# Ledger of designs, part 22: designed miniproteins, single chains

Each design is a single chain, and the fold is of that chain. pLDDT is the mean over its residues in the fold that is shown.

## One batch from the design tools (miniprotein)

Design m740
Fold by ESMFold2-Fast:
Structure m740 (fold): chain A 70 residues (1-70)
Amino acid sequence: SAAMEKAVEVVKETMERVIKDERTPEEVKRLAKEILELAEKNSPEEVAKWMAESPDPLVRGLLEQGLAYA
């Protein structure tokens, strides 16, 4: 859906900023890189489902924020 495509694009842009910010902890940068790789290799719907089903509340929150800006 267009909303999922937009949400995933917002998530990707956020992950790129997180990786570029030297103040970001290394564990968060690793998670950001994993999300970017997933987004490059999978459909927006598959990425959104993976994020929604994540045990990590940070990952779920990123999807919710992306959807709010879609």
Scores: mean pLDDT 81

Design m741
Fold by ESMFold2-Fast:
Structure m741 (fold): chain A 81 residues (1-81)
Amino acid sequence: MREQDLSGLSEAQLLLYLELGLAEIRDMVANREPLETLEAALARFRALAAKAKAIHPQLADQIDALVEEAERLVADYRAAA
């Protein structure tokens, strides 16, 4: 998806969209991308998650769990450097 319009998505589609963003961060870690690139991706993911929580506040806990996993992946990568 090229646009971040989440308002038309079902709860399941929104969570899948966020899981795809998390998968991109995992791929960046696996490919040993520069830390700056990972931090930029994490910042975009957090912004996306914040928009998603505004649209579907009932998913806040599930969305926060995905953000925490993304933050953990980047923190672990940072600590391993």
Scores: mean pLDDT 79

Design m742
Fold by ESMFold2-Fast:
Structure m742 (fold): chain A 79 residues (1-79)
Amino acid sequence: MTVLLTARLKVKPGKEKEARDQVLQVLRESGALDAGAVIQGDEILVSGLFPSREQAEQAVRDISALPTVESLEATIREL
């Protein structure tokens, strides 16, 4: 089933643009049908539409492993 990933990332100071670009790349590589990432201060708000929960969960793992990311809060919702 198609799922919506929403996430809020805390990023390392001065790494906001780098983290945003890395996040968008991860979402694309994980097979997102649609994706967005918006910088808000020291946070990045992320959204991604995935054809499966497994792809969304992989994206969460890959994003959390990025060296620019300090913490991640993510929710995956079936549509």
Scores: mean pLDDT 86

Design m743
Fold by ESMFold2-Fast:
Structure m743 (fold): chain A 95 residues (1-95)
Amino acid sequence: AADIVPVFLSGEVVEQKADGTLKVKGKVPLHEDLEYPEEADATFFVETPKGIAIAGARAKISKDGTVEAEVHVPEAEPGSLVGKKVMMIVDVRRK
């Protein structure tokens, strides 16, 4: 869509569940020309020993720019990703 702006940021894996679900947190820098919806589409790039996993999820964006999401990465080895950085692309809007 013409009003969608992809924002690139780094997040961190704060929790990895046994089923391959990652809880990821990050912070998007707030720009005056952009509108941040409470929920946005996000794409995650997670480095694993088997290669880069690409996963989509809905991200929650707080008023201060805190981004939280749960993303399912079944290729991830159990316990190996907690504290690691992941690259995120979050789709926000133009004002």
Scores: mean pLDDT 81

Design m744
Fold by ESMFold2-Fast:
Structure m744 (fold): chain A 70 residues (1-70)
Amino acid sequence: MVEGLTEEQLIARLKALGVPEAAARAMLADPELTREWLTAQGREELAEILARQARAIQQGRAASAANRAL
């Protein structure tokens, strides 16, 4: 089943790939930065997967903020 990664799970995955935690958190805030970095490492399939997960997390945050405001 395609269940989205949590923010901490995505950060843990990026750290396992050698990304420092601060950079991993910055990548989570910018899904395109995540895609760019992984593509540069020759991991194009992972770039698409992890960028999509980061985007889903950002969309979830935006939806939660909008729901609280309404």
Scores: mean pLDDT 67

Design m745
Fold by ESMFold2-Fast:
Structure m745 (fold): chain A 74 residues (1-74)
Amino acid sequence: SMEEVLAKAEEINKEALDKVKANPNMSDEELQKIIDEMSKKMKELAEENPEYAEEIERLGARGVVEIEELRKKL
């Protein structure tokens, strides 16, 4: 279902945010690796669920913004 697929996208975002919270002193290079891994997982989810690809891509973009905002607060 759409709800299950979007829940997986939210889980991918949560995993990335949790990694940033766990290491607030991480380098910009380590942060970029977290963003890259999140983007890879989102792309794989979109490829498996092409009917929801646009919404998954929007959630991925939101996740990047949330990570950048969290980084500024740490």
Scores: mean pLDDT 85

Design m746
Fold by ESMFold2-Fast:
Structure m746 (fold): chain A 89 residues (1-89)
Amino acid sequence: LSSVAEGLSEVARSLIEDELSKDPSVSEEQIDKIEVKAEVTVTEDGKEVIKITVTSPNGKVYEAEASSISELLEKIKELVEKIKEDIKA
């Protein structure tokens, strides 16, 4: 689980940085300030939950939870859009 969480954190960070780097209004310095943390937990009911916590360059914290990798990828796309809007606001 620990190794999986570390891998998911790196993958999520890479996906977020890649999507943000495609927007010319987002600077490399802003991308470098983004913090990404991933956790995988098993609930008492035996369900696996993936939690991603993202801190934007301006200090806002976003959280997403998913029960599958496919759901996580969709949540990451939503987080990227929110981060872009906050940077541009």
Scores: mean pLDDT 76

Design m747
Fold by ESMFold2-Fast:
Structure m747 (fold): chain A 69 residues (1-69)
Amino acid sequence: APLTLREFAREVAEKLGISEETVLLAYARAVHLGESPEEVAKRLGISRETVQEVVDAYRAAVAAGRLPA
């Protein structure tokens, strides 16, 4: 079954040790608003690497058909 964004956020949050809200904000800003990983990291108080992991997880989920593009 396809994931909801909330289910995606929960899985990624558990993997990265951050909140579901932080995952959703990183996703929304990096993917939908087109902000750089560096700008998103500064805004959320997390590392650029953590933002990149959220983006990579989203791309992997879309490629696997678990989330809509």
Scores: mean pLDDT 83

Design m748
Fold by ESMFold2-Fast:
Structure m748 (fold): chain A 88 residues (1-88)
Amino acid sequence: SALEQEVEKLLEEAERLVEELRKLVDQGAPSSVIVQKAEEIEKKLKKIHDLLKKLPDSWKATKYGVRAIAIGGEVYVLLRRKQKQEAA
């Protein structure tokens, strides 16, 4: 469906942004840059959550939800890593 294609595209875009965020954290980029990248990912995750509510119950929709949770979890880990770098 068109909604499934939109969710898939947003998930792929969010996953690419997570890899960009990881590189920025590893390179010691400024917190302002890290926060802005995280906010871009959060906006995509919010759109994904809204679209998932419109999809009928299916194994495929559930798997998209799991991917969205994994993306959010990775962002959390990267932000915590950045906070520890600045506290040291």
Scores: mean pLDDT 87

Design m749
Fold by ESMFold2-Fast:
Structure m749 (fold): chain A 77 residues (1-77)
Amino acid sequence: SAAENRALGIKAVDEEYNKMLSLAKTEEQKKLAKEAKKLGYEAIDAAVAGDYVKAEQLAKEYRKKKDEFYKLLKKEK
């Protein structure tokens, strides 16, 4: 069902968010994790609403925000 698919999607986003929070050492890193979570939730809600174009755009922004987070963790300065 749509509700079950939404619940599974939210669980996946929450698990990734909790992982990012466990790795975050700075307020900027925590902010990026929170922004990624928000985009993940918005992508899921768009998909559940049947707006697959918006869902894909939000999913791309979610992936970019996660990439920014992990790139910031890997900076050697």
Scores: mean pLDDT 85

Design m750
Fold by ESMFold2-Fast:
Structure m750 (fold): chain A 79 residues (1-79)
Amino acid sequence: DRLKEVEQFLAEVEQRMRDIVESDASVAEKQARLRELEAELQQALEDNLIPPDYLPRVEALVRDTRAALAARAAAEAAA
């Protein structure tokens, strides 16, 4: 049951990250929202709400989202 809760939480986080990237907000606003979500994830890890075995998955999710935002920022700068 706890694993289902953790998996659902991570699925919700992934959806929130996708919504941030896909929104029509400025890159700066998206970066601010991502930082808030990263802080929530860090707090969840510190409070042991997410098992340590999930740390690599959380790190990959954050990295992929940061890369997507960086790619979008570069595309906007090039336009």
Scores: mean pLDDT 79

Design m751
Fold by ESMFold2-Fast:
Structure m751 (fold): chain A 82 residues (1-82)
Amino acid sequence: SLPLSEEEVEKALEIAREIVEKANPEKAEETTREIERVLRSGREAGMGKELAVDGVAHIVEKYVGKEAAEKVREEITKLVEE
């Protein structure tokens, strides 16, 4: 599949940040930094959209929890499944 566009990376970060801030404000900055790193590095490496979404969800599950990770996966998948 195609990598995320720069616009999709920006929107995915905004979506993830909102969800993680609501779920765990104390971990939001750390989690968002890791998500940004993975999304930007993945885009530069040509990583497909599905793998990028999986990577983001995995980070959210690790730092914040499964429920927040499921919400992030769902919302970013809607963004990139056009």
Scores: mean pLDDT 84

Design m752
Fold by ESMFold2-Fast:
Parts: structure tokens; sequence; C-alpha cells
Structure m752 (fold): chain A 58 residues (1-58)
């Protein structure tokens, strides 16, 4: 449906912003690239799960 597509696009954009912010913050904290990658992957998985739950609620 149109509402599901709209929500997906908004969620994707918000997740991209959150990933970028988290990446910058971790770099400032001196985290090694490997830990940053793991943190971003975890964030992506949590984001995908949250999106699926939101779409199911529609």
Amino acid sequence: SHMKKQLEEEFKKAMEDAIEYTKERLKEAGAPDSLIEKAINDLKKKGEQALQERLESL
C-alpha cells in the first residue's frame, strides 16, 4: 500500500541518518573500524526488525 511505502522510505532515511551519526560519534571516541562496522551492522539489524514490526502494525 502507499502508506507502507511511505513509512519504509521515511524509516530508511531516519536509519541512514542514525547510522551516520553513530559512525561519527564512535570515530570521535577512538573506536577501531572493526568495532564501528559491528556496531553499524547491529544498528541495521535492529532497524530492519523495528521496520518489520511497524509495517505489521499497519
Scores: mean pLDDT 81

Design m753
Fold by ESMFold2-Fast:
Structure m753 (fold): chain A 94 residues (1-94)
Amino acid sequence: MSEEELRKQLEEVKKDIDNAGKMIKEAEKASPEERLKLARETLDKLYDIRVKVTEIIQQAELQGNEELVNEAKQIRDEILSLMEKVMKLIRKEE
């Protein structure tokens, strides 16, 4: 995979993260039944995005591109933060 292809994949991940954030906000305002459904769907999506960003990190490390590695790790941290928010919605924690 080229550096250009990795950067393109990273941009797609960023877009997916933005969409997941919107889904979380919608879930927070939804009825209890719909909230659980949306939260589970969002969590599943975040797991898929996490797999993609981990692959990007591994490929960037193989290329010796520390800039891409650091950018992808920051994005991974954002995904983990969103996953924690979704898990709180599923647990119905106040």
Scores: mean pLDDT 83

Design m754
Fold by ESMFold2-Fast:
Structure m754 (fold): chain A 94 residues (1-94)
Amino acid sequence: GTKLFATSSAGKTLTVDEFTDLVLDLRKRSDVKVILYSNGEETTIEVTKEDSDEEIRKRLTSEIIEKGVEKAKIITKLSEGEEGYAEYTIKLPK
């Protein structure tokens, strides 16, 4: 449904692949802001409808793994004029 990431997926633990797939799905509907949290620092990645799936996946995967990101926030528009956000825990590969 239209609000799945903001309501049903909020607070879930996602793999890196599941998280990147979620961002790729959301950007098909609206521009997406991703905030990655690592060791007290924030990395902001803005993803637009014009960005390629390959570039988005590569950038998100690289930043998450290289920085050891275990928490992320997604900000996007859920409906016309409405902003939604959700926080996720990321399960890093061993």
Scores: mean pLDDT 72

Design m755
Fold by ESMFold2-Fast:
Structure m755 (fold): chain A 100 residues (1-100)
Amino acid sequence: SKMEEALKLMREVAERLRKEFSDDPKVQKIVEEIEALIEEAEKADKEEAIKLLTEALQLAKDALLYAVEKYPNDEKVRAFAEELSKQLDEIQELIEEVRS
């Protein structure tokens, strides 16, 4: 299902953020919030799951913006943000397909 695919990719995004920014407590807190939203979405009906996943997606985008702004001269952070942004776009497309 497209919903299960979106949930799986969102879990992968959370895991990547957790590993890349293991020493950043603000990113780690955002990851915990994303993980809680994913767990809630897995138990929710379709409409609520879409809302929860959309919120998780926004939190992931906010975490990337924060990281790029905090580490402006770190090419590794910039490359990571570019790659993860592509995954977030893929998740957004899956959410729109589920919404249809």
Scores: mean pLDDT 88

Design m756
Fold by ESMFold2-Fast:
Parts: structure tokens; C-alpha cells; sequence
Structure m756 (fold): chain A 55 residues (1-55)
């Protein structure tokens, strides 16, 4: 499954996609923490999560 993060920053919206085995809350939290570690997300960014089901 693909988790799509819509991030609102001062420069506007950006979209980040992360592939996970299953869209569980734990996998979503792990993906958010990984994005923060990579410097893609900050604690000030507003994040909306969208779930895409692979066909």
C-alpha cells in the first residue's frame, strides 16, 4: 500500500509518498518518524495522510 503525506509548509503544499506493507497506525507513525529523520518533515508542518490501495 502507498501512504501519501500532504504537507503544508510556508512555501506551499508538497506531497510525499511512502510504500508500506499495511496501512496500520504503527506503520503510519514509523513513516512520519522516518520523514522527520530525513529532514522532509518538521514538527511545525501540518500533515494530512491519504491511503492508496494498490489494485
Amino acid sequence: MVIEFEVETESGWKTVRVEVEEATPDNVLAAVEQLKADGILSDKDLVTVRLERAP
Scores: mean pLDDT 69

Design m757
Fold by ESMFold2-Fast:
Structure m757 (fold): chain A 82 residues (1-82)
Amino acid sequence: SMLEEIKKLAKEAVELAKKGLEALQAGDLKKAEELFQEAEEKFKELVEKAKEALAAGEDEEEIKKILNEGLKEILEAGREAL
């Protein structure tokens, strides 16, 4: 389903962002940059897929829930990196 695709993209974007934060904390600036760039590309895919799902009549609140859960994981990982 479109919602499952959005969940998968959100999970992939979050995982790349978390790895980027870990690399940044380890002082590997090159690795951090590469991982953040990959996370940005996945986030762009996620946004486009979310737009398609909204246009197709998928539940806006469910889409927002998936996106907010991903954001929460990134923020928690960032807090742990401090």
Scores: mean pLDDT 82

Design m758
Fold by ESMFold2-Fast:
Structure m758 (fold): chain A 62 residues (1-62)
Amino acid sequence: SPERQLAIQQFLIAADAVDDVLARVRAQQLTPEQIAQLQQEASKQAQQQVKELQEQHAKELA
């Protein structure tokens, strides 16, 4: 199902974003404020990738 495939891809994008933030936190010894900023940036980037996937899926159905 295309809807199932899209949902799986969205989940993987979110999981990768979390892993990236954790890796940077470990490497950089960041402050709580810097961690919060990275989480927001990663979340925004993941949402953008999800939006692009949704737009591509919509174009394939059109």
Scores: mean pLDDT 77

Design m759
Fold by ESMFold2-Fast:
Structure m759 (fold): chain A 84 residues (1-84)
Amino acid sequence: MKESMERLLDEAAAGDEVARNALILYAAVIKVTSKHEKNPEIAKRIEEAADRLIDAVNAGDFDTARQALDELVKAIEEAEKEEK
């Protein structure tokens, strides 16, 4: 996941519209699936990080997008640890 999203972010930052749209779609899907997360704190962190990532990418703020991606990945890793 992280490697694929980082690659899409790097390609989007370089002006690849397909990579930009793919990254936004990926973040939107993660946000929607966060509704099935049983821990409301983790669900909120995933939703907020995904929204921040989408907003930053749409604004062309790739520094904020990288920070939001790191937050999103950390929240997802925490959710995975809870399921184990």
Scores: mean pLDDT 79

Design m760
Fold by ESMFold2-Fast:
Structure m760 (fold): chain A 86 residues (1-86)
Amino acid sequence: MKESEESIEKGIEMLRKAGMTEAAEKVEKAVELFKKSRGKRVPEALEGQILLGEALLALARALGADQALIDRLEATLAALRAELAA
């Protein structure tokens, strides 16, 4: 678990160095929310998934990912947001 956390921290640092500061901040906040959820399906876990998905979508767009992948990520985020609002 600590080793995985170190890998995530290194990933956040790489995003910041690449100029993707907003994506780095979203990943950092998502990790905090996941730690608070402790694997339970609570609002904090859904909020964390949404933030991580938004960061991944930003990264996919920056890397020139296929439109089909971008559309799928947007659809997944819309579904997660709808679940959080219910």
Scores: mean pLDDT 74

Design m761
Fold by ESMFold2-Fast:
Structure m761 (fold): chain A 94 residues (1-94)
Amino acid sequence: EKTVSEILEGLRDWLLTVYDEYGAKLSEEAKAAMEELLETLDEMARKNVSLDEALSTLTEKLDELLALTEDPEAKRALRSLRQLFEKEVEELKK
């Protein structure tokens, strides 16, 4: 099954896909939050954080990004990504 690092890499790839597809619809604040989230993912991968710590911090950062995202399509994509991330983490805990 997937390691913490593989899940963090997957989330990073999903975020980059959303940024490529919807980045032009994001505010400057939302773009900054996206970049901060990507940096946080890289930091967590280096620190070998636990699944619980990763879920807590990344869910919080994703919620911040969602709050800053005004475009309905971009917000829907980010919300779907957040739900997918939570499911991946929950499946690893089984």
Scores: mean pLDDT 78

Design m762
Fold by ESMFold2-Fast:
Order: C-alpha cells, then sequence, then structure tokens
Structure m762 (fold): chain A 75 residues (1-75)
C-alpha cells in the first residue's frame, strides 16, 4: 500500500501533537491567525506597520471569540 508505512509514522506523531495541544489550541490559533492576516496584508501591498496592526487586531479578535465561546460552553 503506497504511503501507508510512512503515513502511519507521521500520522501517529501528528495525533500525539494534536492530543497534547488540544487545550491550548486557542492561543496557537490566535497567533497563527494574526500571522496569516499580516502576511495577507503584506501580499496585498499594505505598508508593514499597517499589516502588523491588522494581524494584531485579527489575533485579538480570534482570541476573544474563542474565550467567549469557551465561557458560553462552561455556563
Amino acid sequence: SEGEALEAEEGSRSYRVANVTDDQSADEIAERSARLAEADALRRGLPPEEARRIGERVGEAVRASIEANQARAAA
């Protein structure tokens, strides 16, 4: 079976990492979203300072959204 042996090793490692990061995914998602938004703004030709501000705003909005959803789930 093509790729199954290599996929099994990589799949097992990915599954392990996913399990250990499940509770802190909110912080990682927020940071990743901020970086992606900044990169997208730069790609669109926006100035670096504006791109960074957009990234920061997106990261904060994503974190706030996740925190609000977690608070609602806990209620």
Scores: mean pLDDT 67

Design m763
Fold by ESMFold2-Fast:
Structure m763 (fold): chain A 68 residues (1-68)
Amino acid sequence: SEVEEIVEETVKELEERAKTMSPEKAEEVRLLADLLRQEVKDNPDMSAEEVREMARNALAAVDRLEAE
């Protein structure tokens, strides 16, 4: 599904970015990825638009972590 594709692409990006970070920041990024997967699993009726918004929020959180 489109929702599953958005989640997998976003998680892959989060995991790739985590590889370039300190171990502490990488752990926070992995928690964000797990949270995104869990939210979609708990809310199977979410639209692709809603999942894209969650993905943008997760990526924005990682941008803030990288800036530190």
Scores: mean pLDDT 84

Design m764
Fold by ESMFold2-Fast:
Structure m764 (fold): chain A 88 residues (1-88)
Amino acid sequence: MIEELEKFVKKTKEKFAKLKEKILKLIEENNFPQSVRDEVQAKIKELEDQFLKSAGLTDISDFKKLMEEILEELEKLLKELEEKAKKA
């Protein structure tokens, strides 16, 4: 259980970091307007805050669910930005 949890946390942190890098790179390379950059940074900060708050959870299942939801929201944000880049 502990090893599986550690592996899950490590993998989730790596996925979050990669998605964040992809999002920031996409914004930079496609010259998105400042309003979009501000919105994206605010959303990333919101998700980072939720991730930190998850450290207070005592139930492993609730913790995993929250981490998965955070990653899903970040993936959705990336997809929305990719679609906007195609229309530019």
Scores: mean pLDDT 76

Design m765
Fold by ESMFold2-Fast:
Structure m765 (fold): chain A 74 residues (1-74)
Amino acid sequence: MERTILLFRLIALSSEVQIALKQAQKQGNQQKAAQYQQLLQQLHDIGRNAANMSTQQLRDAYTQLQAQLQQLKA
């Protein structure tokens, strides 16, 4: 149950990053766009490896990437 919730949160985070990336591109902010692209790549890598990750590893990854997104949105 906790694992399933974390996977849904990672999917939601990926969607939020995609929206933020498009917004940065529209604003011509190349630095933020590159940072959002890197964050999206990290989310895709986690998605590919999710079956081989523990619940704790998924939680740690989600927490780290969410913090990075919040920092970039500030």
Scores: mean pLDDT 83

Design m766
Fold by ESMFold2-Fast:
Structure m766 (fold): chain A 70 residues (1-70)
Amino acid sequence: MGPELEKLAGQLVKAVEEGAPQEEIEKLAKQLSDLLKATTGHEVEPETLIKVAKNAVEDSRRVREERARA
């Protein structure tokens, strides 16, 4: 996997987790979408990447809550 893709994906997830402005989140998602298309040939809409990042943050928090309760 491309290290640049992994770095951008991590930046997007972190921006969502930290509650960055919507404009910054959209910019990171667009950069990741463009890089994904250029490197893998996969067409992924920036909106889809934002949704995936939000779900990942929510799932991580839920798992931490369940572990803290157990």
Scores: mean pLDDT 76

Design m767
Fold by ESMFold2-Fast:
Structure m767 (fold): chain A 68 residues (1-68)
Amino acid sequence: MISSIKRHLRRAYERDPEGTLKAIATILGQSVETVRRELERDPDGLFERVARKILEQSGFEITDEDYD
């Protein structure tokens, strides 16, 4: 499930980088500048954190298997 959300986020970023960064910033409760720096440092880790946050907000419990 996390992999599917990460794939969606990567495609969204390719189509609309600025809009996607703003959406991620809103989801994580961070500034766009903070999210941009995180993306430069560890893009996979950033997308994983966003995917995890989305799943938590959707009422699904995230398990160890969802990290893979």
Scores: mean pLDDT 73

Design m768
Fold by ESMFold2-Fast:
Structure m768 (fold): chain A 68 residues (1-68)
Amino acid sequence: MTPAAEALRAAAEAVRNGYSTDEIVRLAEEKGASPALVATVRDIVNSYSPEKAARILERVAEEAERAA
């Protein structure tokens, strides 16, 4: 599992568990997400419903795994 994919999956789970945007962003940073990835997570969480945001984060995690 890449650090990017791990951060994105953790963010998706936090979204499903009803965490705040700031808590989700903090979790991504703790998992080693780059500033650019943290910005992407924040944008997704703020732009979509929790259900849709979680699905998008899972898709991006799959893409990160394929790129590695």
Scores: mean pLDDT 81

Design m769
Fold by ESMFold2-Fast:
Structure m769 (fold): chain A 74 residues (1-74)
Amino acid sequence: MEERRERFQKALSLAGEAANKAIEATKDIKDPELRRKKIQEVVEETASKLEDPEDREFAKKLAYFFAYTEYEID
């Protein structure tokens, strides 16, 4: 139970980190297409640090939600 819980919390933390990195990396990018590509690159790279595929998938979904909330609400 503990290991699963700790991995979940690590995934949540990495999701936030990935989203923040993606936003920071794209703040100066005015082109929406280039911005989206950079967001995807940063999120995929950061999430790949998680060893559990389920944790990676969860972190990616959450990170995309946070990152895209900044740019794709139109």
Scores: mean pLDDT 74

Design m770
Fold by ESMFold2-Fast:
Structure m770 (fold): chain A 82 residues (1-82)
Amino acid sequence: MDVEAVIKEAEELVKEGRPVLAAQYLLAAGEAFKEEGDNEGALKLYEKAIEFAQLAIEKGIDPEKAEKIKKEAQKNKEEVKK
């Protein structure tokens, strides 16, 4: 599956009012891409996970869970190097 397909699925979840689920899906997908050695794809997915987690926080949708996902995605983004 390509990065764009994953992002489109997450965007659909956001449109359905599920930004926390979208952020969690992107975080999990980013981890899978990282394990496959696609660090560039993983970084893009982590960035989108942070974006949708922030959206959930701003809308007051499960903000504690959204903050946790955002923090984990930020940490994973920093750890994606060599």
Scores: mean pLDDT 85

Design m771
Fold by ESMFold2-Fast:
Structure m771 (fold): chain A 68 residues (1-68)
Amino acid sequence: MLTERQKQLLLAASGDNEKGVTKEQLKAILRAEGREPTDEEIDKIMNGKKYITKEDLKDVKYDPAALA
């Protein structure tokens, strides 16, 4: 799951773009943090969407599954 810092980096990478963050941008940020995410892992974070918006990141923040 995404950390608070990674969410901030994603928002910065999107450049206040309403379109949001792409799968490729998400992979790049996770790799920069020393992670090697799979496509399945990325798709899970994206929740079937092609873009993660600022509002989507708010929902992920208090998803109880992220704590397990």
Scores: mean pLDDT 61

Design m772
Fold by ESMFold2-Fast:
Structure m772 (fold): chain A 95 residues (1-95)
Amino acid sequence: PATPAMLALLRAGLESTREFVARLPEVLEEARAAVAAGDRRKVAAIYTAVAIAAVAAEWMAEQAAGIDPELAAELRAAAAELRALAAEIRALEEA
């Protein structure tokens, strides 16, 4: 069973993840500009940040599943959006 503190941290994690998801169009545009410039280091950094955020959101969803299934579903949805962006950035490098 989760403590109220753990639930509060998971909710804060969802909020932070949603703020990042809201900025994904900006992140994708930055990644496209980096690919066009041949800045492989910047592309790798952006990809890594998005991939880490996706893994973190997936992990938080697993923790939330036994506590708040709706919170877990929202975290999984956010993780899926982050995973989709990571795949799109990777595809841009391989184009």
Scores: mean pLDDT 85

Design m773
Fold by ESMFold2-Fast:
Structure m773 (fold): chain A 81 residues (1-81)
Amino acid sequence: SSAIRREGERILRETERVLDEIVRLTPADLRDGARAQKDAAIEEGRRLTAEGTQESLDRLRRLLEQARQALEELRRRRAAA
């Protein structure tokens, strides 16, 4: 449905913002790898958004949750260094 697609697009935009922050906070020597991982995750997110099903929406939500957890862990590691 159009509502599921709009929600998927919203989640994908939030996921991209979180992944951009991860790339920014990643050490310079690892940053190219972080960008490649971001690109792969966004491509998967676009595919899920295009599917427009409740199942694909749930997978998008999990992708966002994983990205948020990774950012929190990265911030924690930086604070400890």
Scores: mean pLDDT 87

Design m774
Fold by ESMFold2-Fast:
Structure m774 (fold): chain A 95 residues (1-95)
Amino acid sequence: SAIDKIISLLESLLRLFKRENAPDEVIEKIEKAIEYAREGNIDKAIELLQEVRDELERLAQQLKDTDPSGASVYQRLATLTDDVIDQIKKLKEES
């Protein structure tokens, strides 16, 4: 089902964030997005992912001069989160 695909995308994103040692705050938001997706509240899941993307973009900007490598990781995670948001929106429209 579309919802099973959405949950799979979110779980894959969560595993990546944990592997990359993303901040606990953004990991918690992805876990909450998975819970909302399981409840069928896809709009709230998208909202939380948008918050995650925005937080990662802010962190990347903050680190750009002191930790360019860390900034690059957060920018990559933000881009991947945006890609997942786009995929979820398409799956929601096909449902």
Scores: mean pLDDT 88

Design m775
Fold by ESMFold2-Fast:
Structure m775 (fold): chain A 67 residues (1-67)
Amino acid sequence: AAVTNSPPNSARLTYDDAVAEEVRNAAVALLAERLRAARPGERIAVSLEASDTVADVEARGAAWRAA
């Protein structure tokens, strides 16, 4: 059997309760995409503020994909 002893990826989503559901859903989708692309042991964090919009989350995703 192949030995796959890699540390688990760490993911955290932090948001204010005032954040719209659509913005939270966009952030969850971005977090899931980053987790699928993450290396073992990589720490992934996404934070949302009440003033954030879906466009802000999409811009953060585009910046990450460009890196």
Scores: mean pLDDT 73

